Designed miniproteins, single chains, continued (4). Designs and how they scored, part 20

Each design is a single chain, and the fold is of that chain. pLDDT is the mean over its residues in the fold that is shown.

## One batch from the design tools (miniprotein)

Design m12669
Fold by ESMFold2-Fast:
Structure m12669 (fold): chain A 89 residues (1-89)
Amino acid sequence: GAVEDAKAAVKAAEAAIEAAEKGDIAGAIGGAIGAIGALESVRLDPEASEEAIEAAEYAAKAGVAAVRGDVEEAKRYLEKAKEALKKAE
């Protein structure tokens, strides 16, 4: 469901940030793609809450920021994603 997909987006964003911190650009890209894919799954779910969509959107933004090497911005987006996810549960 949408909450499960939003959780997957957050997990993918966390992986992207960890990869970026290690200088693993390919891993960061993989995590960002995973987060974006999960976001699209949430958006296609007609039962998705606004909080589930918001969580996945922030997770995707975190993944993209990690790919750019902006780890601090990525972590800020990830914190917002986790807060939105908690409200979606």
Scores: mean pLDDT 89

Design m12670
Fold by ESMFold2-Fast:
Structure m12670 (fold): chain A 64 residues (1-64)
Amino acid sequence: SLQEELEELRKKATEVGKKASARGRELAGDLPPLKQAEIIGQEAAKATFELGKKIGDVEDQIRA
């Protein structure tokens, strides 16, 4: 069902976001805390962007 698809996409987005945040932290390394937070946030946003679009599309289909 679309509801099950939505739940799976949200779960996947959470896991992908966690992995991307870990990668962003690795990339940020020895940078100041504010720069680390910026890089971590950017990597998480990039990694979850397509999943966010799919989640929106499925939500729209459920509403329609």
Scores: mean pLDDT 79

Design m12671
Fold by ESMFold2-Fast:
Structure m12671 (fold): chain A 71 residues (1-71)
Amino acid sequence: MTEKYELKMTREGDTITYYASAERDGEVKSEEVTVDKNMNVLSEKSVGGLTDEEKEEIVAAFLPEAEAAAA
């Protein structure tokens, strides 16, 4: 089904950009999310539309354990 996942994290000062892509059946979907130091979403871009499950798996891999209870 989903053939591979790629994820990148880039930090510039107080902002962090998460880039995620998923390849399925030769089709590539990507999502780019930029957040500030308080995890507020500043911008979102998507190509092909990652599913909510795919986004949750990627985000969960990078969530700080210390902030997991803050929601």
Scores: mean pLDDT 65

Design m12672
Fold by ESMFold2-Fast:
Structure m12672 (fold): chain A 93 residues (1-93)
Amino acid sequence: SMADLVARLEALFAELKRAIAAGDREAAARVLDQMGAVLGELIAILEVTDPATAAQVKALVLQAHRAADAEDYDAMLATLEQILALLREALAA
């Protein structure tokens, strides 16, 4: 379900924050790959059920990638939190 995917994404986000705080770049990269897979599944569902939210999530994913490329991990984490907030809102609707 979308709720199960959002719960998985929240757990992965907590794991990502721990990996970054520990300076474990390899663990952070693995978690980001897993988050990307879950986000891909969520976006595919949202493109059918809520295309407006899908477009917003896709824009924020690109913003998070730009922050990561700039090594601005604070901005990346803040953008990922915005994605989670939008997904929780979509679940509540």
Scores: mean pLDDT 88

Design m12673
Fold by ESMFold2-Fast:
Structure m12673 (fold): chain A 63 residues (1-63)
Amino acid sequence: LSLSAAQIRQIAERVGISPATVSRILDLLNQGKTYAEIARELGISPATASRLAERVLKAAREL
């Protein structure tokens, strides 16, 4: 997913996380990383990673 800085900021505001975290999640998803791999990268649980990734993707589709 290639999004502008403004779109990343809007996703961050909707999800309630930093724009840097949104960019990181999107980069990892674009690389084909699993939710477990995203969780390891961010230092969070797989359940939290899956919920954040789902919310980021939903917000991106609503843009």
Scores: mean pLDDT 80

Design m12674
Fold by ESMFold2-Fast:
Order: structure tokens, then C-alpha cells, then sequence
Structure m12674 (fold): chain A 93 residues (1-93)
């Protein structure tokens, strides 16, 4: 779907992968707080810059997204975490 996105897609993908890795390591861990999600986003941003996976964004745009872009990224990560918790519950049914 050719929808214009206001956030860096590789930052989202990396942050979601980091959430999955933490969940797979300890599935009994409590859900990540908004502060912990923001920390993972910063780590994902630094990774994108280090690997030069900028997807047309500048390094400054990747490291300093708008408040709107950051909130969209946080929402996607929260939703991914919610789906991971649901999948874990279904595996135990």
C-alpha cells in the first residue's frame, strides 16, 4: 500500500525486533513501560545511523524525529508488544 509514512521504517523494524528478542529471552517479563520503549527507540535510531540505513532520512531526522513521528513509532511498538503477549497466551491454551 503506497501510504506516506512520517517515520523511519527501519527504526520501527529494529525496535520491534529488540522487543521480540527481550520477550523471547524472558516471556514472563512485565510489558515494557513507555520510558523503556523510548529507550529502545533511541537504541534503534543509533543502530540505523551506525549502519547507514537511513531510507532517505538525514541522520538528524532519524535521531531527532518530530513528536508526532515519535508517538507513531511508540504506538506501533506498543501494538507489536500486545500481539506478542497474545501469541504467548495462545501457545499455552
Amino acid sequence: SPLKVDYHPEVVSEAVRMVRERFDRDPDMPPLSDEEIEKLIKEAQEYAVKTKRLSGFSEEEVLNPSKTSLEKIKKIIREAQRRMLEAQRRRRE
Scores: mean pLDDT 75

Design m12675
Fold by ESMFold2-Fast:
Structure m12675 (fold): chain A 81 residues (1-81)
Amino acid sequence: SSDAQQLTDIQQRVDDINAAIRISQGVDPSVIARNMGRSQRTVSSTARRLLSRYSVDQLQQERDNLIRQGDDIDSRIRQRN
C-alpha cells in the first residue's frame, strides 16, 4: 500500500478511537457523528466494538502509537520532496 493510503487509514483509526473515548466520557454520539461527517449508527457501532474489546487506557495508548506512526510516515514523505 502507498504511504498516502497508510496515512489515510491511520487518520481514520485515530478518529474512531477518539470518538470511542469521548462516548465513554458521556459525549453524545450524534455530535461526534456530525463533526466526523458520518452516520450516528456507524460511530456508535464502532465505538461499542472498541469499548467492548479495550479499556480507555489501551485505546489512548493505541491512539498515541498510531499518531507516532503517522508522523514517521509523513516525515518520510516530506523528506522525499
Scores: mean pLDDT 86

Design m12676
Fold by ESMFold2-Fast:
Structure m12676 (fold): chain A 82 residues (1-82)
Amino acid sequence: AMEEAERRINEALRRAVEEIQKLTDEAGKKISELTAKANASSPEVKKKYLEEGDKFLKEAQEKIREVLDEANSEIARAYAEV
């Protein structure tokens, strides 16, 4: 039924939005903390903190991509069942 497909699509989108928001908030907090430490450090140590921040941001971006891929898969399945 179209109504059931719409419900599944809306639920998948809602879950994706909530999970992406959590990941974004966690990344922002971590980047802010690492940036503060970098600014208080020697040039050599500053580079280390900024590289750690870049790595964390990359991991967050990968997790966001996984959330979007899962949502897209669920949306595709919902449409296929109509």
Scores: mean pLDDT 82

Design m12677
Fold by ESMFold2-Fast:
Structure m12677 (fold): chain A 100 residues (1-100)
Amino acid sequence: SRDDLIKQLEEIREQLRKLKGEVPESVKPTFEKAIETLNKFIEAVREEDKESAEKLYRELMKLLSETKQKLIEEAPDDVKLLKQLDDIATQLEEIHEQFL
């Protein structure tokens, strides 16, 4: 259901907020943008605005990719953080396939 999808997105949002606390200060601004975009994506899902949801999903995935590149540059040995970010991206791709 849509409510189940929203719950999954809210759980992903909490995962991103937790990871933001564990990353270098230089990476945090990109995480903040990703969280803001995810908040807008959740709202588009609630409103059943599929066009806005698709646009916001693409922006979110781009921001997560940029965050990963920043993490590789700033903390290349932190393989756990990189894997956790990849796991979040995979969860979002699964939600996108199920919803959109």
Scores: mean pLDDT 86

Design m12678
Fold by ESMFold2-Fast:
Structure m12678 (fold): chain A 76 residues (1-76)
Amino acid sequence: MKEEIDREVEQGVIIIHAAVDLVTARKLYDKDPEGAKKIIDLANEAITLADRGELEKARQVADEASKLGDETVKKV
């Protein structure tokens, strides 16, 4: 029961982070469409991994999307 609740909470947190990354990609699309597409792909991969229960991988991919978003914002 506790492990199930902890898993659902972690999954939800990862999905929220991925959603933030998608918002960042939308803002960047007009200035850097290639960078925006990469962020979208990573965010969608993180959501897919979280849905499969691969939470550690999902978090790593979501972090990569956020890092790419931050780096892209600094360049434009």
Scores: mean pLDDT 78

Design m12679
Fold by ESMFold2-Fast:
Structure m12679 (fold): chain A 87 residues (1-87)
Amino acid sequence: DLSHFKTALEAALYLIDQGKSAKEIKEEVSKLTDDPVFLEAFDAAEKYKIPKEKMKEFLLDVWNEVVGILNPEEREKRMEEIIKKYT
């Protein structure tokens, strides 16, 4: 039961440690949050083939630097910068 985690981020980090794929993590985490930006991070990780070893750092950067951005254009630009950092 993932509901004991304080944030969707904590649940996602746990699932990375369990060896789950980005797609599997998205399916489970989507039960805890409907944040489209955070959920988009898993689609980006699969599309751009972010290595498993970098997945935690990638998600932490998205959570801390992208999810809080209210302007959609600035948010998209920041997401692209984070993706480039890990690819």
Scores: mean pLDDT 80

Design m12680
Fold by ESMFold2-Fast:
Order: sequence, then C-alpha cells, then structure tokens
Structure m12680 (fold): chain A 110 residues (1-110)
Amino acid sequence: MRRLLILVEAAETAAAMLLYVESKTTEDPAQSAAFRAQADRELDVANQIAKYIQTQDDKTALKNTIKLLEDTIADYRALSKTADADTQALLDKIIAEYEKLLAELKEALE
C-alpha cells in the first residue's frame, strides 16, 4: 500500500519534470504557459501525496490520493484536446500510466 502511494508521488514528479522540459522547448507562448502551469500542479499534487503518506492512515491516504489522481487525469485530458499530435502522444502515455495507477489504488482500497 505505502509503496503504491510512493509510486504515484514519483509518477507525478516525473510528469512535472517532463512538462517543464516541454514548456521550455515549445515556441508557442500559450502552450509553454499551459505546460508550466500543469508542471506546477503536478509538483503540488506530489507534495500533497507525500504529506498524506506522513500524516494520514493508509485508507484515508488512498482515498485522498485517488481523488487527486482523478483530477490530474482530467487536467491532462483537457490539455491534450488542444495539443499537437506529438504532444498528444506524450500526454496520452502519461494518462495511460495514471489510469493504471488509479486502478491499482482503487483495488487496494477494497
């Protein structure tokens, strides 16, 4: 259980770093701002999950992490709708990994 929460924290941190790279390499100022905003949100989510791991019982930490991950997946889906094909492929890969983690979290809650 704790290992799964730590994996979600690590995945959010990795996604933030990847989005930060995209924000620095895109020539579109609007896309750059969107990637940076999402990277900042991912880092905030990772930090919040870390606090849940330290301060909450496992079941409460799982429930709160599930909600954060569902919100993150929704943000990525919104971002992918306005992205170019290469960026959509990248975001779809992140979404697929998060949907897999979300399924594992929901199973652990039962």
Scores: mean pLDDT 84

Design m12681
Fold by ESMFold2-Fast:
Structure m12681 (fold): chain A 88 residues (1-88)
Amino acid sequence: SDIEKIKPVVRESLKEVLPDVEVSEEKITEIAQLFVDNRGLGITREELIEKIQEILPQMSREQAEEFLRLVISRLLEDEELLDIWTVL
């Protein structure tokens, strides 16, 4: 599924931004679902950052922005994941 393809990208990006924080698989799935749902919800970049911070309140705005940048960068670099990003 698209969620399962995005989950590793979310996990790796979170490890870079929050290396000392253990994020549960449930929270990783919630964030992956947020990226998938963006296709139909008309969510803005700012709303996406706010929703990420609601899921992970320990993340600062700057960390959330860097996390989003890393996720987008990784999605654009992967040919299979690029199709997911182009419909977001």
Scores: mean pLDDT 75

Design m12682
Fold by ESMFold2-Fast:
Structure m12682 (fold): chain A 78 residues (1-78)
Amino acid sequence: MSEEELREAKLAVRAAVGRRAAPAVEAALAAGDEARFAEIAEEIEREAEERVREIEELARRGRDEEVRALAEEARREA
């Protein structure tokens, strides 16, 4: 797996986490609930970091097909 392909996989999983959380973020902002917005933002970052670490660990172990499958799944998650 190339460094570029790995970078794209990491971006895909981060983007998927953000997109999945978008309705909750929009609802918190529309309600003016800054505390809820902050909680959601922290949850997004924590989940994104966990998914990125999973990708990095699989890539480090040479599990390229698993990394590609997770990246493709993330791109489909909306």
Scores: mean pLDDT 83

Design m12683
Fold by ESMFold2-Fast:
Structure m12683 (fold): chain A 99 residues (1-99)
Amino acid sequence: SEELKKEVEELRKQHEEDIASYRKRLAETTDPELKAGFEERIAHEERLLKAYQAILDGNYDEAIKLLKEALEWYKERFGEDSPGVKRLEELIKKAEELK
């Protein structure tokens, strides 16, 4: 429980930095397809931040729902063996054990 909260607080910081990076790239691009891609990526990163906040609030059912939605998108874009997918699967398992 405390270990998971510490892990998600660090992940929140990392993903907030990622969102800032994608927003900068979005502002610097004029390609409509690249803009759409960055907007989609930002939306999924913001969904992860909501999931992490749900974990910090002890709302594990909401966190699991949001993490599973993010997991589906990450599997489609990066593949099943990607580090991001494996981390999301581990977070879902930990949240399921705490509810």
Scores: mean pLDDT 85

Design m12684
Fold by ESMFold2-Fast:
Structure m12684 (fold): chain A 65 residues (1-65)
Amino acid sequence: GLSPEQGRQAARLLMEEYGASPEGAQRAVTAISNGDLELAARLISEETGLSPEEAREVAERVAAL
């Protein structure tokens, strides 16, 4: 899983670059930390309006922090 610092960096990335809400960013980061990239991509897509494919790429990028 992500460290608390990596989780904060990930949430900030989702909020600042993709316009996610703080709650939405936190839910997505929690899913990534649990290794659930499918859930994370769905949450990112719903929160930001990105396509499922783009949201999956964002989830994988964040997981690699």
Scores: mean pLDDT 82

Design m12685
Fold by ESMFold2-Fast:
Structure m12685 (fold): chain A 92 residues (1-92)
Amino acid sequence: MKEEIEKLLELLNEIERRAIEKGDIETAMLAGVAILALAVLETVNASDEEILRAVLKQFKKILERAKKKGDSETAKLAQEAIKLAEEALAKL
């Protein structure tokens, strides 16, 4: 579980970094909100299920935006994260 959450954070940080470099403020904000939400949920000792569901919801929003803008690389990163989060949820 910790390894999956760490990988999801790495994917969020990569998405945020790329969005900032491209000037895509909305995608950067979506990734930043997901990172903040994850940190808050961990601080309040939320369940792994709540953490994974919250992160999954944000990655789905990022994917929808990336597809609409034709950002294939951000879409690929978001799809990888969605798959990892869904697989982690299925093992709970």
Scores: mean pLDDT 80

Design m12686
Fold by ESMFold2-Fast:
Structure m12686 (fold): chain A 94 residues (1-94)
Amino acid sequence: SLLDELEELVREVQEIMAETKKELEEMKKNNAPVEEMLKKVEEALKRVQEIRERMEEIAAQLPADNAQVQEALLIVDAAVHDLEEEKKKLEEEL
């Protein structure tokens, strides 16, 4: 169902965010180049944005007041925001 797909997409976003955070922490600990960290954030942003586009397609097929849709969109928007903030911070270190 569309709601089951939406739940799986939310889990995928959460997994991407957890993986990216862990990789960035390990890279910082190992004094990895800022350019490599930027690449990781940009790759995560692309993946999350693709999921967001699919979530928006699902949202268009469901009632606008659907709580699961609203929650999923809030989660993906928060993920995009967090990744954009990390990208900006890393760009300032270049």
Scores: mean pLDDT 88

Design m12687
Fold by ESMFold2-Fast:
Structure m12687 (fold): chain A 64 residues (1-64)
Amino acid sequence: SVDEEFKRRLIERLGFSEEAAENIVLSLKDFGITTKEQKDEWLDRIEKVVANGRALVAELRAAA
């Protein structure tokens, strides 16, 4: 299913546990994010935000 594929991507790409991925799917349904296209767009945006945040934190720690 779309939800199972999405949970798998959360686990594989962002390192979430199975339980955390299930909770994210449920939370997104509360925001009306239910289609594959909406979930894919949300995940792509969050992946970019998380990657940028991790890179910034790494730079700040290296500079300290």
Scores: mean pLDDT 77

Design m12688
Fold by ESMFold2-Fast:
Structure m12688 (fold): chain A 104 residues (1-104)
Amino acid sequence: MKATAEGEAIGRDGSKAKVTVEITGEPGHATVKVRVEDLPEGVAYVAVSVWTDGRQVGGGIGPGTEATFEARGLRPGKAYVSVVAADADGNVLAEAQRIEVDVE
């Protein structure tokens, strides 16, 4: 399995952050890596969820600007990635709700 996708996270202040999604591995053992560039000041972590057919198939949390995790439910086909960037107190500073990814 392999995919790369880009999207935007929108900050509370209307700023835009670039989201990059990379998927590698095999069906049931996919590694998902999400990186976010140009995040607002104060972001302590990013939380990521991966969805297909209306079901969450993976998720993870990473410190700062990236998260890497295994998505055991992921198969080839259309997936959607949601990203939340939050401060140390859990306040959402930026989010991307539906980044479309075509997984090969």
Scores: mean pLDDT 84

Design m12689
Fold by ESMFold2-Fast:
Order: sequence, then structure tokens, then C-alpha cells
Structure m12689 (fold): chain A 86 residues (1-86)
Amino acid sequence: SAADVAALLAGLEEIKRLVAEGRDEEAIRQARELQARAHALNTPLGTLAAVAAHEVIRMVEEGVPPEEIIAAIDRAQATLREQAAA
């Protein structure tokens, strides 16, 4: 649904904000919550968002630079918007 897509995009935007602020523990917590919610939707867009959230957790835990993590989130948001419009 449009509401589900909006919620997934909002979740990714919040994670992006936390990463940009260096709030890594909060970013991981929000990403885990988003991964669970996205997976529970049982939709292709939910699966895409869950994979993106899981990748963010991995990147933060591995100490990947914030700019690279933000770029990955931007790509995931763009893909979600494109696929939701199709």
C-alpha cells in the first residue's frame, strides 16, 4: 500500500539522520525495528527495505564511513520509490 511505502521511506530517512549525527547505536536499533516491520509486510518492497536495513546494520557494525552508509540508504530509497511507482 502507499501507506506501507511511506512508512518504509520514513524509516530509512530516520536511520539516515541518525547515521549523519553519529548516533550509531540508535541507528542500529531503528534499522533492526525497520527490518522486522518490513519483513512482516511479506511484499517485494518490504523485502527490499528489510535487506537495506540489514545492510545498514552490517555497515555500521563494520565501521563503514557515514557518507558511504548514507549513499547506500539514498540508493535504497530511490529504488523503493521507483518500484512503488511501477
Scores: mean pLDDT 88

Design m12690
Fold by ESMFold2-Fast:
Structure m12690 (fold): chain A 74 residues (1-74)
Amino acid sequence: MSDIMRLTIAKMRFIAASAEVLYLERNPDAPESVREATIRELDEVVAEFKELKDPNYEKYVEEAERLKREVREL
């Protein structure tokens, strides 16, 4: 697979994880296991951006940390 395709898939995964955070904000009574899974998914996607040396890697780290904080504060 080309690096462009890998990067596109990683971006789609990040969007999906961000949507899961929105779901958790609307469903604050969701089990802690769901919140932990969402946090792990964000960490895994950020690691993929780092491996691919994306020029926006630092922005993805900042956004993931913001989203993880929002999930932890629920």
Scores: mean pLDDT 79

Design m12691
Fold by ESMFold2-Fast:
Structure m12691 (fold): chain A 81 residues (1-81)
Amino acid sequence: MSPIQQVILGLEAAKEYLKAGNVEAAKKYLEDALKIAKEAGLEKVAEAIEEAIETLEKNPEDKEGILEKVEEALKIAKEEE
């Protein structure tokens, strides 16, 4: 699986955990996806994932805001495929 495909899979998993109310699991998948994106040099995707993590850390109860940032990262990642 390519790095970008691994990032997409991780972001989709984070989105599903966030919808299920499992913020801790969502954060783990976002952090794992960020590591892969940075190691692969996917700068725009990494920046979008960092924004999602910052939103989650600032207000973990703002599921809508966090989901919006995760969807932004997914859009960018799919454009880089």
Scores: mean pLDDT 85

Design m12692
Fold by ESMFold2-Fast:
Structure m12692 (fold): chain A 85 residues (1-85)
Amino acid sequence: MEELLKELKERAEKENELEASDELGEEQARLMALVAAAAGKKGKITINNGVIETDVELTGDDELEPEEREVLEKELKKLREEKAK
């Protein structure tokens, strides 16, 4: 899982250098956050062509259950706090 995050980050940086786009950077950041949150839930996650594949294919936050969104936000806060420190 940590390797997946690192690979995703490396791929995002490489793509960002080739094509300067704020939208692309935002989407990649979201994917990284989703991967980290899913990993925190101890689920199976895979990255295929920059798309996160889990037990439930996440095409957007709207497909997440309210409970899942709360857990996702909680994990994101934890990551932000740890990253800030």
Scores: mean pLDDT 48

Design m12693
Fold by ESMFold2-Fast:
Structure m12693 (fold): chain A 106 residues (1-106)
Amino acid sequence: MEFIEKTATARKTVTVPSDAPAGPVTITVNLTLEIEVEGEDRPIVVKVAGTAVNLDTGVIAASPVQTFEAVGPKVTVEATLTVTIDLPESRDAQVEITAGAVAYVL
């Protein structure tokens, strides 16, 4: 099994009004992964996942893993990752999302 990793990072500032209740915020990032392997009949499994970190508290939330199945030699995967993280009631919160894609050549 050959392992190919691709990673994208996006930083977003989420503003929560001081009178808003604490609760979940949803963050999205788009990731495009292009994979090229030798051979026309190479099965490829691509797993895409992301994490969000509240930069004030260090609390981490993870997206569900998305799985894509394809056959080489050339594959392009486009994924939109959605991560929900709970934020405290505040004026400002900074949340960083990191998205990663991992390809497994079978």
Scores: mean pLDDT 67

Design m12694
Fold by ESMFold2-Fast:
Structure m12694 (fold): chain A 94 residues (1-94)
Amino acid sequence: MKILEEIIKLDEELSKETGKLPKEVREKILRSVSLGVLASSEKDEAKRKKLRIQYLDETIEVYEEIKKVSNAKGQEIADKLIKLLEERKKQIEK
């Protein structure tokens, strides 16, 4: 999926622009990843939709936190990631 490839690429670029992430932010990343795996494995459409929305919300929060500890370039990349995730959330909510 092209949008997921763009998200991965931007996340890799953001990692180069951020220093040491706080422990709480790293723990939020692990939680969002786990939620994404649960969403991918869910066969009930209604439950899957709910899990995908929760995954996107938690991932947006992670990038907002990373943005706070990033340099100017990292903040710009984080803003792009947040916009892509918000667009994906809108598509799922339809």
Scores: mean pLDDT 77

Design m12695
Fold by ESMFold2-Fast:
Structure m12695 (fold): chain A 62 residues (1-62)
Amino acid sequence: DEEFKKEVIELLKNKDLEGLLRLMGKRAGVKEEDIQALIDEINAARQKALAEGKPVKFAEAK
């Protein structure tokens, strides 16, 4: 499934994690509810990563 790999790469290039999870999950035979759970976990991880990427000023937290 070279076309499938192309679709995955395209979604990764666009940073479309939700689309990627749906495509990969359906292809792998993962249940829809499990795909939804994974999307939720990824969304939470993304928010955490974004917060971690922001500089936090401890000394200037006035």
Scores: mean pLDDT 68

Design m12696
Fold by ESMFold2-Fast:
Structure m12696 (fold): chain A 82 residues (1-82)
Amino acid sequence: SIDDLAAAFDAEAAALLERLKSMSVEEAERLIEEFRERAKALIRELDAQGVDPRDLTKFGARLLGRLGELWVQRRRIERKEE
């Protein structure tokens, strides 16, 4: 289900967040962008399959939340490198 897919991305984001604690800003940004591109591709695929726009909106909001947490962690790394 779309909720199962969202849960899988949540798990990937949590694992990435832990890895980011010991990464450079450049490496963190690259991995966050890769995660974002995979998420965008999945949303487009689900939309093409005719998934309900409300479910897509909820999924997108959940992904944006995870991306926000990753970008906050990247910012913390950047401040330590400054």
Scores: mean pLDDT 80

Design m12697
Fold by ESMFold2-Fast:
Structure m12697 (fold): chain A 65 residues (1-65)
Amino acid sequence: MVIELVGELTPEELETLGRIGTEASREAWEAQRANGGVLSQEQATEILQRMGRRLREALPDKVRL
């Protein structure tokens, strides 16, 4: 999945982007920990889909999926 950012990000929008990315990384870490250190393709895809949805919801005019 390619997430396209449109236009210049404000400092607040950049902070929001970083926060959502950090949350996705945390979800991946927790999923790996729950499964003995392995992250399945299904879990990775689900995390990426949730991240994309959150980005679009938070920055609807700046994120294109």
Scores: mean pLDDT 75

Design m12698
Fold by ESMFold2-Fast:
Structure m12698 (fold): chain A 94 residues (1-94)
Amino acid sequence: SWKELVRQSLKLVEEALEIANKKGDERTAELIKKAIEKMRQFLETGDGGHLSQAILLVSEALEIAKEKGDERTTKLLEEAIGYLHQAAQLLQKQ
């Protein structure tokens, strides 16, 4: 289900948040916290607007991770975006 894809993405994004917090990366942590909020709102409401905002926020955090050479955070956020795109595709087919 699209809900399980979003939950898998949420776990990866929460792990990325822990890494950002340990590194003192306040900008990445703020973007990730906002993305988590939007993913939770999407799980509650089913509103695709929240999913679109979550994808944008995770994508911004991913760009920062790539620029900083943070390979672990980059992989977590790339996988998370993959799950969110799969969830969006399933939602469009319903």
Scores: mean pLDDT 87

Design m12699
Fold by ESMFold2-Fast:
Structure m12699 (fold): chain A 76 residues (1-76)
Amino acid sequence: MEAEIRARARETLEEDIAVFQKENDVPPLSAEERAELEGIMDRYVDAYLAGDAAGVRAAGLAFLEALKAAGARAKA
């Protein structure tokens, strides 16, 4: 079950990155930026599996913030 949840989370991450790149007309994210987003997604999954609703929300907000920051750096 955990491996399946993480696989779904990874699929969602790939979709979110693709949508963000298309909508914001930014180049592909760097390996470092992608690793940061993957780390946040892992924290999201860990919180979800633990039933930590506050942790899930915090990780989701961190993900959006990191994605927005990556877009700003790409346009600078």
Scores: mean pLDDT 75

Design m12700
Fold by ESMFold2-Fast:
Structure m12700 (fold): chain A 113 residues (1-113)
Amino acid sequence: MEELLEEAIEALRKGDVHLALALLVPVLNELRPQLEADPLASRALELFDQFVKTGDKKLGEEAIELFVRAAERARERGDNKLAALLYLLAAILAYLIGDKELAEELLEKAREV
């Protein structure tokens, strides 16, 4: 699981959003109960899904904010794997909305946990 997170970080650092998402699928499946139990992460996932379907940048921006807040809370609890996943999801979303600077900042946060 940790190795897949590191590989996803490296893929995203190179701008390969598709590979990063593919590498995160097993991690998402493993951590799904924690994501669904967290109100911020759960809401962010709903907004991410809506953004993917609609292309509405505002939904993406709202999802990023909620993923970051959920990641900060996970980090405070010492749940570094969940925090890294949440920062990576936020970084992927930032790339998808065209905010490369924000994506690189969030990717750095994922690496620091």
Scores: mean pLDDT 84

Design m12701
Fold by ESMFold2-Fast:
Structure m12701 (fold): chain A 89 residues (1-89)
Amino acid sequence: SRVKELEERIKELLEKGLAGENVEENTREIFELTLEKLALEKGKGPGPVEIEAIENNEPLTAEEFAPMGEEEAKLLLDAALAVHAKLKA
């Protein structure tokens, strides 16, 4: 599934970050992938173009999904910051 593909990519980036290779770049990528995953899980499903991008292992952006509320965006940011802190530890 699309969600599973995103989870696999996030897992690879987390493992790479834990090895200390590039925490800042990996955190940004994880943030983008997590945003995409959460949008899909909340039923804000992507269109055909976004589906094709996922299948081709291309990064998606938040702007390609339906607009989200500010509170939801804050939760996604908090999650990304938590991942960033974990990778630095």
Scores: mean pLDDT 56

Design m12702
Fold by ESMFold2-Fast:
Structure m12702 (fold): chain A 64 residues (1-64)
Amino acid sequence: SMDEEALKLGEELVAGLREGLKHHGELALRIASRDLGVPLSVVRAALAGDREAILRLGKRVLES
């Protein structure tokens, strides 16, 4: 389903965010917020494992 595809993309994006956070700190989260057009709070929620936030990030990737 579209939601399953979005969730997988969101999980991959969160993995990339964890690597970015390791190398660039909070700047990585701000860049993701800007580039995806989502609030920083959504990026932080996804990084914390919030399924709805992860799904929202994945949907933004599909819409790009």
Scores: mean pLDDT 85

